# Ledger of designs, part 91: designed miniproteins, single chains, continued (3)

Each design is a single chain, and the fold is of that chain. pLDDT is the mean over its residues in the fold that is shown.

## One batch from the design tools (miniprotein)

Design m11154
Fold by ESMFold2-Fast:
Structure m11154 (fold): chain A 87 residues (1-87)
Amino acid sequence: MKLYRPNPLLKKLLEEAGATKDVLTSDEIAHYIGEYIIRKKLIDPENPLIIDLSGTLLGEILGVDTWDGRDAKAFSERIRKQLTEVE
């Protein structure tokens, strides 16, 4: 199982979502990002295809104000760039 150390911005987001560890699995990182999106109410129920990232830590990390929720592969690739693998 691969372990990752998030960069300082991503670590702050994960801590706001309830993470207590400095080193996490990819599954744990995905879980906490999902919790962040839910807790901050970033998905508009009237338009669930678009994630509003404006003014959020997640938007700052990804460098965008909005995200198309159907573009999961590009999202995953951008998050991976914020991680350092620890073996």
Scores: mean pLDDT 79

Design m11155
Fold by ESMFold2-Fast:
Structure m11155 (fold): chain A 64 residues (1-64)
Amino acid sequence: SMEDLIEELIERLEKAKTREEQLKVLMDFANELVEQGLPEEEVGRIVGRAVARVQERQRKKLES
């Protein structure tokens, strides 16, 4: 499902330790989804939601 793809991308992004690693993860994952036949609009939606959730989690860690 779309939520499963979002969670998979979040897990990959959380394993990335640098901004450069995060960008590689985003590019590789987006390319994988396009290769699997997902429309670019759906890929953008999955990526956008995953990035937003990771940014919120990182922001909260800075406050703790």
Scores: mean pLDDT 82

Design m11156
Fold by ESMFold2-Fast:
Structure m11156 (fold): chain A 70 residues (1-70)
Amino acid sequence: SDAELRERALEIARRQAGLLAKRVEAETGEKAELTVEVEGNRVTSTARAGEVVRTLVLDLDELVEMLRKG
């Protein structure tokens, strides 16, 4: 169902946010602060450690369509 695909898309987005934080920690050697904001179909994840800021934007509709195709 579309609801199940949306739940899976949100799980993918949360996992990608966690990976973003781990990447920033690996780059800096410092602990990253992670902020995840969901606005409609847009998931914005921001990881910060010291002066390094990395942002990842994911579209839930695009993730749902990807999941429908395989």
Scores: mean pLDDT 86

Design m11157
Fold by ESMFold2-Fast:
Structure m11157 (fold): chain A 86 residues (1-86)
Amino acid sequence: SREALRELGRKLSEEREKTMIKKTTEEEAKEELEKLEKLLEKLKKEKEEIENDDSLPEEKKKVLLESLETFEEILERQIEILKKSL
């Protein structure tokens, strides 16, 4: 769960860097959109897992959920930008 969250954050950082460096073709933008939508689904599942994880202190749950909400906003914004490029 935490390991998956760490990997998701890393993946988002990599995708952000790629988007900033190069303009994408329409086909590449569609593939990227699909990947970002899948990441958003994984993020929502991770939020549910954290909320239901009784092994985590409430304070840590709050911090993790706030971080996931931030990542969700970033993903939604990237999806919006790519949709406008199509």
Scores: mean pLDDT 76

Design m11158
Fold by ESMFold2-Fast:
Structure m11158 (fold): chain A 58 residues (1-58)
Amino acid sequence: SELEEAVLKILEAFKGAKLTNRQIRTLVQDEFPDRKISLSAVSKALRRLEKKGLYKRE
C-alpha cells in the first residue's frame, strides 16, 4: 500500500535511528500534507512490514 511504501522509505532513510510511531507519523504526514495520517494507520503499516520481514524492532 502507499502508506506502507512511505513508512518503509522513512525507515530506510533513518536506518539505525530508533523512531517512535509518533515520529514516523509526523514524517509520513510531511510527505502527504493533504492527507490525515493517524497513529493507528502507522502502527498497522509497521505491523504489516514486520510480518513481511521488512522491519524489525531492536
Scores: mean pLDDT 76

Design m11159
Fold by ESMFold2-Fast:
Structure m11159 (fold): chain A 91 residues (1-91)
Amino acid sequence: SLAEKLRELGLDELAETVERIENGPIGVQLALMPEFYKLVKENIDKLTPEQLEDLKKLVDRLLEMARSLGEDRTVAIAEEVKKLIDEKLKE
């Protein structure tokens, strides 16, 4: 799983946040977006292209869910996470 791969890199906090997003109810998934953004931003240079692509897929799913629910604040945060990942993948 993505969380297991992140733990292998020593990114335990990011792995736990990803696991809580994947396994939690929708309200928990959306509430974790600010923490998820913070942890991706802090650890972006430690992530492989494969993990960045996996995180992008997770963000795309969360973004579609947030848009469908009218959660504009969460949409904005998810778009910022996607931007960070896209910029890193272009390097």
Scores: mean pLDDT 85

Design m11160
Fold by ESMFold2-Fast:
Structure m11160 (fold): chain A 74 residues (1-74)
Amino acid sequence: SMEEREKRVEALQEKLKELGIGSNDEEIRFLARQILNAYEAGLTEKEVFERALKGSGLTKEQVDELFEFIEKLR
């Protein structure tokens, strides 16, 4: 549902803040939605997730951490 999706976006926003990613709440929210979209579009395949986030400015370490975090949200 949209409510469940927003809950995951909120969890990702807090994770991004923990990792020191983004300069303000609006940027963090936008990036959180982008990350969740990449995960969902990839049908949870890590290689597709990594490719979808190419050019996002995230490091490989950050992409790996975020993928692991989303997997744990299940």
Scores: mean pLDDT 78

Design m11161
Fold by ESMFold2-Fast:
Structure m11161 (fold): chain A 94 residues (1-94)
Amino acid sequence: SPVLEEAVARAERILDEAGLSPEQKEKILEFVRKHVERILKERDLSPEAIVRDAEFLVRAIIELQKGDPRARERLLANAVAREYLDELEEIVKS
């Protein structure tokens, strides 16, 4: 899917700029790919909205890893992110 590949590519650029380890980057990108594939099947969102949502999730994960207490609240405010909170917390703990 062109939308999937664009979302993953944008997520990868954000992670590269944040200076995450290769292991953390791989886990986050796999999560983003799974998340976008699920949204494409289950939700009627525009391609632009899907890409923006993926960027939001990646930035939120980075903030969680840095220990920003507000990042958890932002994730809970996002209806899509709430469905994946357990997976996001496992990624952060790794």
Scores: mean pLDDT 74

Design m11162
Fold by ESMFold2-Fast:
Structure m11162 (fold): chain A 72 residues (1-72)
Amino acid sequence: SLEERIKEYLKTVEKMSDEQAQKAVDILKKNMEENKIPDEVLELLLDLKEAEGDEEKVKELTEKLNELLKKL
């Protein structure tokens, strides 16, 4: 699922514990519902996971994510 993919990203890339990653996903879901955060935020996180190890691609996707988050 999307939630599982995000959780694995947080564990593998951000080095979060399973509990920390789960809490982050729960907070993200709540914020999405309450603040109408676009699904593209989640899509970009998945794209970042798939691009790991490609510094140039990661930089581009991170900049897109930051730009999107600034609009919220």
Scores: mean pLDDT 76

Design m11163
Fold by ESMFold2-Fast:
Structure m11163 (fold): chain A 66 residues (1-66)
Amino acid sequence: MKVETFVARGGGAIALASELGAREGDRIVIEERVENGEKVYVIRSERTGREVVTSEKGYQNLLTLV
């Protein structure tokens, strides 16, 4: 299990506002999981506790904003 964290700011904060209720300065946790034999990524706001699950492609797209 791999866990990454970053601080939401600029484009990253905007991208995650609707899904996670994220704001600039929020800590975002990304957790790699295996579900049904596939890699998925759980993206969570520490402040709000909201989570979204995304595919490898979704994760790669998010990385362009961080």
Scores: mean pLDDT 74

Design m11164
Fold by ESMFold2-Fast:
Structure m11164 (fold): chain A 102 residues (1-102)
Amino acid sequence: MLEESRELVRATGDVPASEEQLARLRELIAGLKDEVARALAEAMLEVLKLLGINQEAVELLIRMIETGAAKAEEALAKTPEEKRKEILEKLEEELKKIKEEI
């Protein structure tokens, strides 16, 4: 492989997410109607921050939300309320632990 191609790929992968991309992602997450779906998307964002958030990672998460959110929300809407609350509490506990590791 050409050395210039490898250097370009590294530069692209190391480019931090723009404030505009992060704002769009947060708006998409806030737009999710189900609390568990929002908590899952927030958890994924916090994990990406630990891994070094870049433009490609944010774009991938945006695409996953846009393509999967409707189906995920439909599935979660069929989940019993007590089970949704249990999942949400566990996600909030794990998110707190992740934030403490940062």
Scores: mean pLDDT 63

Design m11165
Fold by ESMFold2-Fast:
Structure m11165 (fold): chain A 58 residues (1-58)
Amino acid sequence: TLEEAYEKGRRVGEAFKNNDFSLAPDELGIRTLEEAEAFARGMEEQGVPGQTVLDSVR
């Protein structure tokens, strides 16, 4: 769901802020552009650019 994608984005964004990139591939599980956008917004709230997720689904 969009809420789950957003929450995953927040979690991954927080990890990235701490230089932990190991979660990104496993946490993606994204199937739609809407979910990718929600995930990216979660990452952006943590100050991490979510654009890379959007680029991966294009």
Scores: mean pLDDT 64

Design m11166
Fold by ESMFold2-Fast:
Structure m11166 (fold): chain A 82 residues (1-82)
Amino acid sequence: SLEELLKKLEEFEKNMQAKIDEIYRKMVEAIVNDDKEAFEKHRKELEELKKIAQTYNFEDLLKRIEQAEKVIESLKKIKEKK
Protein backbone atom coordinates (compact mmCIF):
# COMPACT_ATOMS: atom_id res chain seq x y z
CA SER A 1 0.00 0.00 0.00
CA LEU A 2 0.98 3.65 -0.46
CA GLU A 3 0.91 4.16 3.32
CA GLU A 4 3.41 1.33 3.92
CA LEU A 5 5.65 2.68 1.15
CA LEU A 6 5.63 6.19 2.66
CA LYS A 7 6.48 4.75 6.10
CA LYS A 8 9.43 2.80 4.65
CA LEU A 9 10.67 5.95 2.88
CA GLU A 10 10.44 7.87 6.18
CA GLU A 11 12.49 5.17 7.96
CA PHE A 12 15.02 5.22 5.10
CA GLU A 13 15.31 9.02 5.45
CA LYS A 14 15.89 8.73 9.23
CA ASN A 15 18.60 6.10 8.61
CA MET A 16 20.24 8.46 6.08
CA GLN A 17 20.18 11.28 8.66
CA ALA A 18 22.01 9.02 11.13
CA LYS A 19 24.62 8.15 8.48
CA ILE A 20 25.11 11.85 7.65
CA ASP A 21 25.72 12.59 11.35
CA GLU A 22 28.20 9.68 11.60
CA ILE A 23 30.11 10.79 8.48
CA TYR A 24 30.12 14.38 9.76
CA ARG A 25 31.69 13.27 13.07
CA LYS A 26 34.33 11.21 11.23
CA MET A 27 35.17 14.15 8.94
CA VAL A 28 35.56 16.49 11.94
CA GLU A 29 37.81 13.87 13.58
CA ALA A 30 39.91 13.62 10.40
CA ILE A 31 40.35 17.42 10.32
CA VAL A 32 41.43 17.50 13.98
CA ASN A 33 43.90 14.64 13.39
CA ASP A 34 45.12 16.10 10.05
CA ASP A 35 44.15 12.80 8.37
CA LYS A 36 43.63 13.79 4.72
CA GLU A 37 43.03 10.19 3.57
CA ALA A 38 40.22 9.61 6.10
CA PHE A 39 38.73 13.03 5.25
CA GLU A 40 38.61 12.23 1.50
CA LYS A 41 37.06 8.80 2.17
CA HIS A 42 34.24 10.28 4.27
CA ARG A 43 33.75 13.23 1.90
CA LYS A 44 33.04 10.70 -0.90
CA GLU A 45 30.55 8.90 1.36
CA LEU A 46 28.79 12.23 2.04
CA GLU A 47 28.69 12.98 -1.72
CA GLU A 48 27.01 9.60 -2.34
CA LEU A 49 24.36 10.36 0.31
CA LYS A 50 23.82 13.80 -1.26
CA LYS A 51 23.23 12.12 -4.65
CA ILE A 52 20.64 9.78 -3.10
CA ALA A 53 18.91 12.72 -1.36
CA GLN A 54 18.80 14.66 -4.66
CA THR A 55 17.47 11.63 -6.59
CA TYR A 56 14.57 11.07 -4.15
CA ASN A 57 14.08 14.79 -3.42
CA PHE A 58 14.70 14.49 0.34
CA GLU A 59 14.94 18.25 0.92
CA ASP A 60 15.54 17.97 4.70
CA LEU A 61 18.44 15.56 4.07
CA LEU A 62 19.96 17.97 1.54
CA LYS A 63 19.72 20.86 4.02
CA ARG A 64 21.37 18.70 6.70
CA ILE A 65 24.24 17.81 4.33
CA GLU A 66 24.66 21.47 3.28
CA GLN A 67 24.79 22.53 6.95
CA ALA A 68 27.43 19.85 7.65
CA GLU A 69 29.47 21.00 4.62
CA LYS A 70 29.40 24.63 5.87
CA VAL A 71 30.63 23.62 9.33
CA ILE A 72 33.36 21.43 7.78
CA GLU A 73 34.54 24.32 5.57
CA SER A 74 34.68 26.63 8.63
CA LEU A 75 36.70 24.07 10.61
CA LYS A 76 39.16 23.57 7.72
CA LYS A 77 39.62 27.35 7.48
CA ILE A 78 40.35 27.59 11.23
CA LYS A 79 42.79 24.64 11.05
CA GLU A 80 44.71 26.20 8.11
CA LYS A 81 45.09 29.50 10.02
CA LYS A 82 48.55 29.04 11.55
Scores: mean pLDDT 83

Design m11167
Fold by ESMFold2-Fast:
Structure m11167 (fold): chain A 66 residues (1-66)
Amino acid sequence: SMDEEFRKIAEKALEQIREALAAGDEFGAEVALSMALMIAGIMKATGGNEELAEEIVEEAFRLMGL
């Protein structure tokens, strides 16, 4: 399903945030954050699972300390 595909892509973006932060790669973490936010935005714009989109945003901001 589309929600399953978005969940997979979002989880990869969140993992990239975690990996970049662990490596001290602040720029890479910011790029991965932008990807996660773009995925959430596309989900909302296409009538996808809005709760999942909000979970993606919240987790991305939590990882970044925002």
Scores: mean pLDDT 85

Design m11168
Fold by ESMFold2-Fast:
Structure m11168 (fold): chain A 85 residues (1-85)
Amino acid sequence: MEAEREERFELILEEMRRLSDVTAEGVKGAVDAELVRRHARAGRTAVVDLAKSVAFNLSPEEARELAERLGLPEEEVEELVAVAR
């Protein structure tokens, strides 16, 4: 785990959430499932592992919101929140 990269990754993930929200503003509903699939193909496993490490430094609410924005299933969202606690 790389502490310096963790903070930068957190900023990147927040930027992605922000961009996702802007995109979803125009085409809400149908786009959510498509974005989840794209994130999964781009290497969701590596992103989730890093998100768990970053979540330890985030508040439980932030960690939960991050996981939901990334389109993780409820089971993985619960795990991420548990790690943050």
Scores: mean pLDDT 56

Design m11169
Fold by ESMFold2-Fast:
Structure m11169 (fold): chain A 72 residues (1-72)
Amino acid sequence: MPSAFELVEEAARLKEEARRLHEEGVLSEEQYREVIRLTDEAVRAAFAGDRERALELLRRAKEIIERSKREA
């Protein structure tokens, strides 16, 4: 199982990727806001010790990013 710090680091990477994709026009404003929401919630879950919840939230954020790349 990834540590809480590893989950927080992954959330930070996803936020940075989402920011770049939004600047490039690949992510819509709605998709970008959802990724930020999911990653912020994942960080809170990770610090609360809920690693399963954090992983689920990060997975959903990754799905949004990967889908947007395929549709671009």
Scores: mean pLDDT 84

Design m11170
Fold by ESMFold2-Fast:
Order: C-alpha cells, then structure tokens, then sequence
Structure m11170 (fold): chain A 100 residues (1-100)
C-alpha cells in the first residue's frame, strides 16, 4: 500500500465517515486516528468470516491496530487494505481518485 499524504488520508476518512455515519455516530468529531480505528473496527466486525481467510500475520496486524499498538502510518496502510478488499465499488472509485 503506497504512502499517503496527510491530506489524502483526511479526504479518505471524510468519505468513509460520511458513508458509514449511521454506523459510526460522532466519528466526525473524533481525531483522525480514532476515525481510522472506528472504520477498521467496523470492517473487521462486518467481514469477520472473510478475516478468517487471512494469514496469521495479517490477522495480528488488524488486532494490533484495534489495540492501539500501531503507528498512524501503519493504521493508514491497514485502513486502505481493508477498504480495497471489502469496500463498495462507490467507495473504491472515490479512494482511487484521491490516490491519483
């Protein structure tokens, strides 16, 4: 997953928080790190069965993110991977536009 600028990551989080606002009440008032964690938690819970197909290393990475053991840069990489893997076509198109 490529390194993101802070501005690109903020735009991606804004799109995700708006898309999932009914599932993430108050996320827009949280820090970027807390918003990223809320999104990661949502994807992990919604796609739990899919996560069972992950390698032990990738599963540990998600667990570390949810425990707050990751740097902000590592959280960006985990979030992008989850969005690309489990995101809707609408979300994927918006993310790809930001990554250009």
Amino acid sequence: IPLLSKEQFEEILKILVEKYKDLLPGAENKSLEEQALDIIRYFAEAHRGGLDSLTPEERERIERALKGEMSFEELQRVLLWLVKTYGSDEILKKVEEILK
Scores: mean pLDDT 72

Design m11171
Fold by ESMFold2-Fast:
Structure m11171 (fold): chain A 98 residues (1-98)
Amino acid sequence: MPEESEIYEALGLIYQAIGNKLFEKGDYEGAAESYVKAAELFEKSGNYRQAAEAYTNAAIAYRKLGDEEKARELFNKSAELYRKAGDVEGAQEAEKLA
């Protein structure tokens, strides 16, 4: 649904920007939550590459929090989304980080 996809993509970009600012400030918990919301919104809009990038950023934030299990889960999810987007190289890089 094109109109819904546009709204989800716009919201995803906003949450990704929030996550970036929180990560820069060292608020890794807030950054991780914002990146996950961005990724879910990009998935709903069909923007699988942007969703994969957001899950990778969330995984890095969880790793900073010491949550290696959650980080690994999100890196693997990112790799699957990169493959869905046709980005084999992005998928391989995400798998290396898991």
Scores: mean pLDDT 89

Design m11172
Fold by ESMFold2-Fast:
Structure m11172 (fold): chain A 79 residues (1-79)
Amino acid sequence: DPVTLAEQALLAFGFKQGLFDKVASQEELAKLLTAALRNRGVSVSEATVLHWLVGLRDGTLSPSKAQTLIELLQKAEQA
């Protein structure tokens, strides 16, 4: 299931980047994750990242958007 895979990939990426030890809010997590992705060559906006985080939390993220998130996380890991 792409949504479950995206959730697992996000958790793995965030753990490796040390993001979860700095979390105060979803908005702050989105800022930190966006910076980590941009630093690894992925062009994304904070609004897009926040949309993914909220969608994963609430179970409203489409499979297509989840697949896009997986592909961007894989690209960031390869940098």
Scores: mean pLDDT 77

Design m11173
Fold by ESMFold2-Fast:
Formats: structure tokens, sequence, C-alpha cells
Structure m11173 (fold): chain A 70 residues (1-70)
């Protein structure tokens, strides 16, 4: 699942940022952008309450990631 992959990338990215491992943050961020773009494309083609709910569940993880890399 792309949603599960994005969740894992955000969790690993936050952990890497907290550890100061910016090389890992860069690599994981690049992949997360690709996954997020694909999810956005799929949602535009087939809007689904399940995908929308999954993205909403990721919002707190995205915020934690943004705070960690700030």
Amino acid sequence: SLLEELRRLLEEGTRAAEAGDWETVERLTKRAVEVAAELGRLYRENPSPEIEAGIAELEPLIREYEEAVA
C-alpha cells in the first residue's frame, strides 16, 4: 500500500532527523515526495473516502516530520 509506505517513510524520516542523519532524511524525503505524488494522482482519478481517511491519519506524522526537519 502506498499509504503504508508513506507512513513508514515519515516515521523513519522523523527518527533520522532527530538523530541528525541528514543523508538518510534527504533519501527518505525524495521517496516520500514520489509516493505522495502517486497517491495524489490516484485520488484525483478515483476519489475514495478510504484514501482520504488514510491521508488524514498521516497528517500528524507529516507535522512531526516537518517540525523535526525545521
Scores: mean pLDDT 81

Design m11174
Fold by ESMFold2-Fast:
Structure m11174 (fold): chain A 88 residues (1-88)
Amino acid sequence: SLVQLDPESQAGLDRLLAAQARALELLRAGASNREAVEVFAEELGLDEELREQLLAALEGDLEAGRAALREILTRLKLSQELIDRILN
């Protein structure tokens, strides 16, 4: 269950959800998908490669987007079980 997270996975998930909430707030305020992704990347401290993979996903490269999400979740120290649950 997602409610029974270890502290490290919980901290990582909290950071992810905070970054996502900020990106979604910008989208609701009329920002572009690109601007929202840039802010999401900035909030999580993502490198240029991960940022470009997320932007490629907006252009239809779902494989690049999925690879970027897996790497982001791994760097945030989420457990492998939680990563698999999020990406399945």
Scores: mean pLDDT 82

Design m11175
Fold by ESMFold2-Fast:
Structure m11175 (fold): chain A 90 residues (1-90)
Amino acid sequence: ALEKDAEALAEAAKKIIKSEEGKKLVEQARDAWITEGVEAGGKLLGKAAFLSGKVEEIKEAALKTGNGGILVAHFEKALEELKKEAEEKE
């Protein structure tokens, strides 16, 4: 179930993002979700969404999966921290 949800979300997100860099980050988020867990996957997906400017579209895609609500919680926390760090360090 988790692998299927992760793959479905990754394919949806890659259709939303379009950039090659963003698609690679989505694939890394998928792999992290499957191998390291939902927190790791959510953090990387948040980074992909932040850098692509497609935050709301990716959140909507995630909520359509069975485990998307838990992923979105970690996604939102990571996104908030990434925004603060990007402003201070980059």
Scores: mean pLDDT 77

Design m11176
Fold by ESMFold2-Fast:
Structure m11176 (fold): chain A 94 residues (1-94)
Amino acid sequence: DNKPLELAYQAGFYEGSAQAINNAPSLGGPPVLPPKMQQLAQQYQQQSKDLKAQLDAYLKKNNLSWTDKLKKAYQQGKKDGIYYVGANLGKLAA
C-alpha cells in the first residue's frame, strides 16, 4: 500500500511550496508578499499539516512509525515543492 508514502510525499510537497512562497522576497521575488500569495502559502501550509495528521493517524492505527523511506519521501516532496514554486513564481505572483 503506497498510501503512507503518498501522504509523506504530498505533506512535504505542500510544506516546501509554502516555505518557498514565504521566502520569495529573500530569493529575488517581490519585496512584500501580495495577499494572494500569503493566502496560497497559508493554504499549502494547512494542507501539509492536514496530510501529516492523516499520516500520523494511519501510522498509529497500523502500529507503524516514521521509517527512513517515509522520511525520504517527505524530504523529496519538500524539494519538489520548492522547485515547483521557484519555476512558477512569476505565474503565482501574477
Scores: mean pLDDT 82

Design m11177
Fold by ESMFold2-Fast:
Structure m11177 (fold): chain A 61 residues (1-61)
Amino acid sequence: MDPAVVAALRAIFSNPNATPADEQAALRAAARYAAGELDDAGLLAELQRVQRDIERRARAA
């Protein structure tokens, strides 16, 4: 697995602003990757999207 993907997963699951829905979205992306539906770049893009959603909500305070 790409080191950037590992870093993105770690960032999501260690983020105190992450909701269960964010964690579920990350797990769905990982499941699609395991099924061969996403490549490393596709998985990274999905995880980065989840991170942006978390950060957007945190900034809305």
Scores: mean pLDDT 80

Design m11178
Fold by ESMFold2-Fast:
Structure m11178 (fold): chain A 83 residues (1-83)
Amino acid sequence: HMEELKLRESQQRAEEARRYGDGILQQVEDILKTGPYGLTVAGHVTNVLYVQSQQLSKQDKLVAQAYLESARRVSDAAQEIVS
C-alpha cells in the first residue's frame, strides 16, 4: 500500500529531523551560555529551521512539523536566557 509506505518513510524522516533538531538545540544551548552572540545565533537558527519547515510542508508534513517544533524549542531556549 503506497500510503502506508509513504507514511512510514515520513515518520522515519521526521524522527531523523527531530534528532537533528535535538543536536542543534544542544549546540545553541551551549552557545547561549557564552554571552550575547548566543542570542544572535539562536535567532538565526530559529529562522533557518522555520524556513526549512515552510519549504518541506509542501512535500512532507511530518518532517515540516519536526523542523517547526525544533525552531520553537530553540526560540524558547533563547527566551529563557533573556527572561
Scores: mean pLDDT 81

Design m11179
Fold by ESMFold2-Fast:
Structure m11179 (fold): chain A 95 residues (1-95)
Amino acid sequence: LKAKSKEEFEKLRKEAEEKGDQKTVNILDGIEIGFQLIRLGVAVAEGNLEEAEKLRDEVISYLMERGLIDPEQAEELRKRFEEIVKLHKEMVEKA
């Protein structure tokens, strides 16, 4: 999202949260997570592992800050991403 669209998105989420509109908050959180996961997928596909690791950490932090996952789930997600990155490196090495 462009900077202006991101600011408007954050404003909408805050307004929904202040109004107690949990359904709208959940929808907006889902959209943000979706965009972050697309960015992560692109970074992995481009072989930009440094950017992929950064985006992974941003996604996990976002999910934890929103209370969507607990610390145990966050560690499991980090472990799974590390394994995917390792498999990608092994596939590139064998090709």
Scores: mean pLDDT 70

Design m11180
Fold by ESMFold2-Fast:
Structure m11180 (fold): chain A 86 residues (1-86)
Amino acid sequence: IEELEERLLRETDPAEAAELLARLAELAEAQAAASKDPSLAATLRLAAEVLRHMAELLAAGAAIEEARAKGDELLKKAVEEAKAAA
C-alpha cells in the first residue's frame, strides 16, 4: 500500500493516478474486511470511498489538484462526523 502511495505522489498522468487511487481503495476495503477492530474497519471503508471518489473525478477529466482538494474535504468532514458521534 505504501508503494502505491509513493507512486501516486510521483504520478503526473491523471489516468494513471485514477487507476492507482482505485487500487488503493480496493486495498483499503480488503484491510477493512480483515480488520478485527470495528472502528479501524469503518475508517478504512470511509477512506476507500474517498479514494474512489477522487479516482472518478480524475477519470472525468479533473486536475490532480482538484481531486486532492475534494479528497481532503471529504476526509475532514468524515473526521468531524466521527468526533461528533463519539
Scores: mean pLDDT 69

Design m11181
Fold by ESMFold2-Fast:
Structure m11181 (fold): chain A 77 residues (1-77)
Amino acid sequence: MQATPEEVREILLEAGVPEDVAEKVAELYKQGRMFEAARLLVEETGIEQARKVVELAKEKGYEDFANLLESVIKAAE
């Protein structure tokens, strides 16, 4: 299931992502720039923080977002 931009922002904040970064990521996601959003998250917060976001997204059933972010994390390693 795809998360809404608002749901993405909420997950990022729950994972401890800074509000400025969460806002930028959610805005890119809202524009359909999902790969750019996932890449920005990893670049700004690092792999460990991004993995926490993946875990929360999976728990909430946002599988499409979780899978996208996980693929970006694997490419960044």
Scores: mean pLDDT 81

Design m11182
Fold by ESMFold2-Fast:
Structure m11182 (fold): chain A 73 residues (1-73)
Amino acid sequence: GPGSQAIRDASLQHNGVAPTGVGGSRLAEALKGSKEAAGFGVTLASSLSNGDGGVPVSASPEAQSIASRLGAS
């Protein structure tokens, strides 16, 4: 969907590398079913690409829901 594409495009343009790794791939898939992935997902993809290894606990309710589904909380 447009959200997952926005995440990938932003990561490529900003960091020159597509988001990679199990966490990044699963997050992109979860955000594809969510809303506001263009803004919210770009921030999360950047966080994952920096090696944080997880979704911010203090993020929006959507981020916490996604983290819960990924087994982060």
Scores: mean pLDDT 46

Design m11183
Fold by ESMFold2-Fast:
Structure m11183 (fold): chain A 80 residues (1-80)
Amino acid sequence: MEKAEKLLELGKEAEKKGDYRSAGEHYYQAGMIYLFEQKYDEAVEMFKLAARYYEKSGDKEAAKQAETGALTAENMKKIL
């Protein structure tokens, strides 16, 4: 199990290397962990970063999934 902070760091490193797919994957995983921890603002931020880097990598389907993750976190924030 990885901490969200470690995944965020790995995402930043992948981003600096131009490895946009790995950056998207790490940011997406961090978003999932923040969502589980009920840290909805952080989850939204991570899913938006994941969607951006998935789009840059050409993975439109993964980008849509990340956008859905952000909407889920935003909706959870409105309920709680």
Scores: mean pLDDT 83

Design m11184
Fold by ESMFold2-Fast:
Structure m11184 (fold): chain A 73 residues (1-73)
Amino acid sequence: SADLAAARAALAAGRASTNPDAAALFYMSAHVQARRLGDEALAAEAVAGLRELVPRLTSPELREAVERWIAEA
């Protein structure tokens, strides 16, 4: 579906991004879309991407938001 394609595109954009803060926003978008679709595997991939990004995040506010996001996932 177009929604699933959009969720996978967001995941791919997160993986391809050289900016860790931008990558985090793409992974959060992919996670929201995956959860809405009930795609638990894709949601887990997005959360795994966020976990790998945490030490690379440059914004303290974004790091705090991502850590809370992972805890609630």
Scores: mean pLDDT 86

Design m11185
Fold by ESMFold2-Fast:
Structure m11185 (fold): chain A 78 residues (1-78)
Amino acid sequence: SETEKEIKAIVEKLLAEYEKNGYISVEQWKEFGEKLKEALEKDPELVTEILRKAQQYALENPEASPKEFLEEFLKIVE
């Protein structure tokens, strides 16, 4: 869907910023959250399912780095 493509693009952008800078800033996390909120408003069923799977991963992997979390998030969206 268009919403899946938008979310994928945002996650890929964050991963690219992490590769460039070695971290993801608070401002970049806020932008990510704002874009997820916009996606949730456009396609609540799809985005809720993506977030549910991401939450499950986070609960099963409490020691996962921000990079590892985003890589898994990207796989969930694919």
Scores: mean pLDDT 82

Design m11186
Fold by ESMFold2-Fast:
Structure m11186 (fold): chain A 83 residues (1-83)
Amino acid sequence: SEKVEEVEKELKKIVEEVKKLAEEAKRDGQSGLDKLLEKGQEGIEFARRKSKEYPEVSPVTQKAVGEIVQLANEAGKAYLEQQ
């Protein structure tokens, strides 16, 4: 499906941006963590909206949401442990 390929490509870009922000959060403290959480929430909302509109994309959106949540949790844990 062209829609599956389109959504997967967009989600891969979002996940890569979240990965970059997660690495920046390790250096930038609270301001980096805030940017990470904002981008993560935007990515999750995008995934939820696309899954509602196009059920065939659900496996791709679920995978991306899982990756975003894991990255946010790991960054948040690292932040708390370093304070």
Scores: mean pLDDT 84

Design m11187
Fold by ESMFold2-Fast:
Structure m11187 (fold): chain A 73 residues (1-73)
Amino acid sequence: MMSTILLFLQIAFSAEIFVSKRSKNPEYAEKVLKEAEEWFEKYRDKMTEEQLKRFEKILEEIKKVYEENKKEA
C-alpha cells in the first residue's frame, strides 16, 4: 500500500521545494534533488506505473527549482 508513502513523500519534498524557493539557495536545492533521485532509484521497482509518474513529476519540480535558483545565484 504505497499511496500513503507517496503522499507523505510528495508533501515532504513540496515543503523542501518551498523552503528552497524562499531562500534562493542553489546548494540546498541541489541537496534536495540528489536526495529525491536516490529515493526514486532505491524504491523504483516497488512502485506502480502511476506512482512512478507522480514521483517523476516531483523530481521535475525539484529540478526546476534547482535550475531557477542556480540562475539567481
Scores: mean pLDDT 68

Design m11188
Fold by ESMFold2-Fast:
Structure m11188 (fold): chain A 69 residues (1-69)
Amino acid sequence: LTDDLQAAALALVEELKLPASEAAAIYTALQEEVEALASAFKVEPSQGILALAVDSVRLDLRAQIKRQA
C-alpha cells in the first residue's frame, strides 16, 4: 500500500501539472484520506479505498487550482 500511495501521489502531480515538490504533501493527504475512509467504512485499507481517496484528493486539488486561477 505504501508503494501504491507513492505512485498515486506522483500520478496526481503529473495529471494536474503540479510541481514535483507537491508530491510529499499529496502523499500525506492521500494517506490521511485512506485512513479516514477505511475507518468510516470499518474496513482495512485496500485498492478500492485508495481509489476513493485519490478521487477525493483530486477534487480538493482541482478546487484549490480553480480558486487560484
Scores: mean pLDDT 79

Design m11189
Fold by ESMFold2-Fast:
Structure m11189 (fold): chain A 64 residues (1-64)
Amino acid sequence: SLWERVQRMLRKAVDAIKKTKDKEMKEKIRDLMQGLLDAVSAGDDAAVERKLRELEKLLKEIEE
């Protein structure tokens, strides 16, 4: 379940990177994606939940 949520969010982030032309926005998305992956690798479910919320908020602001 948590892994499925991570995978869905990463797919949305990749799509957002493809759609935006703003280099700074692409960097912000990539930084949050990396933070999410780092939290997953660390096995820190609380950090994964925080990074998922941060990435979801950013993606909502820039419209997919």
Scores: mean pLDDT 82

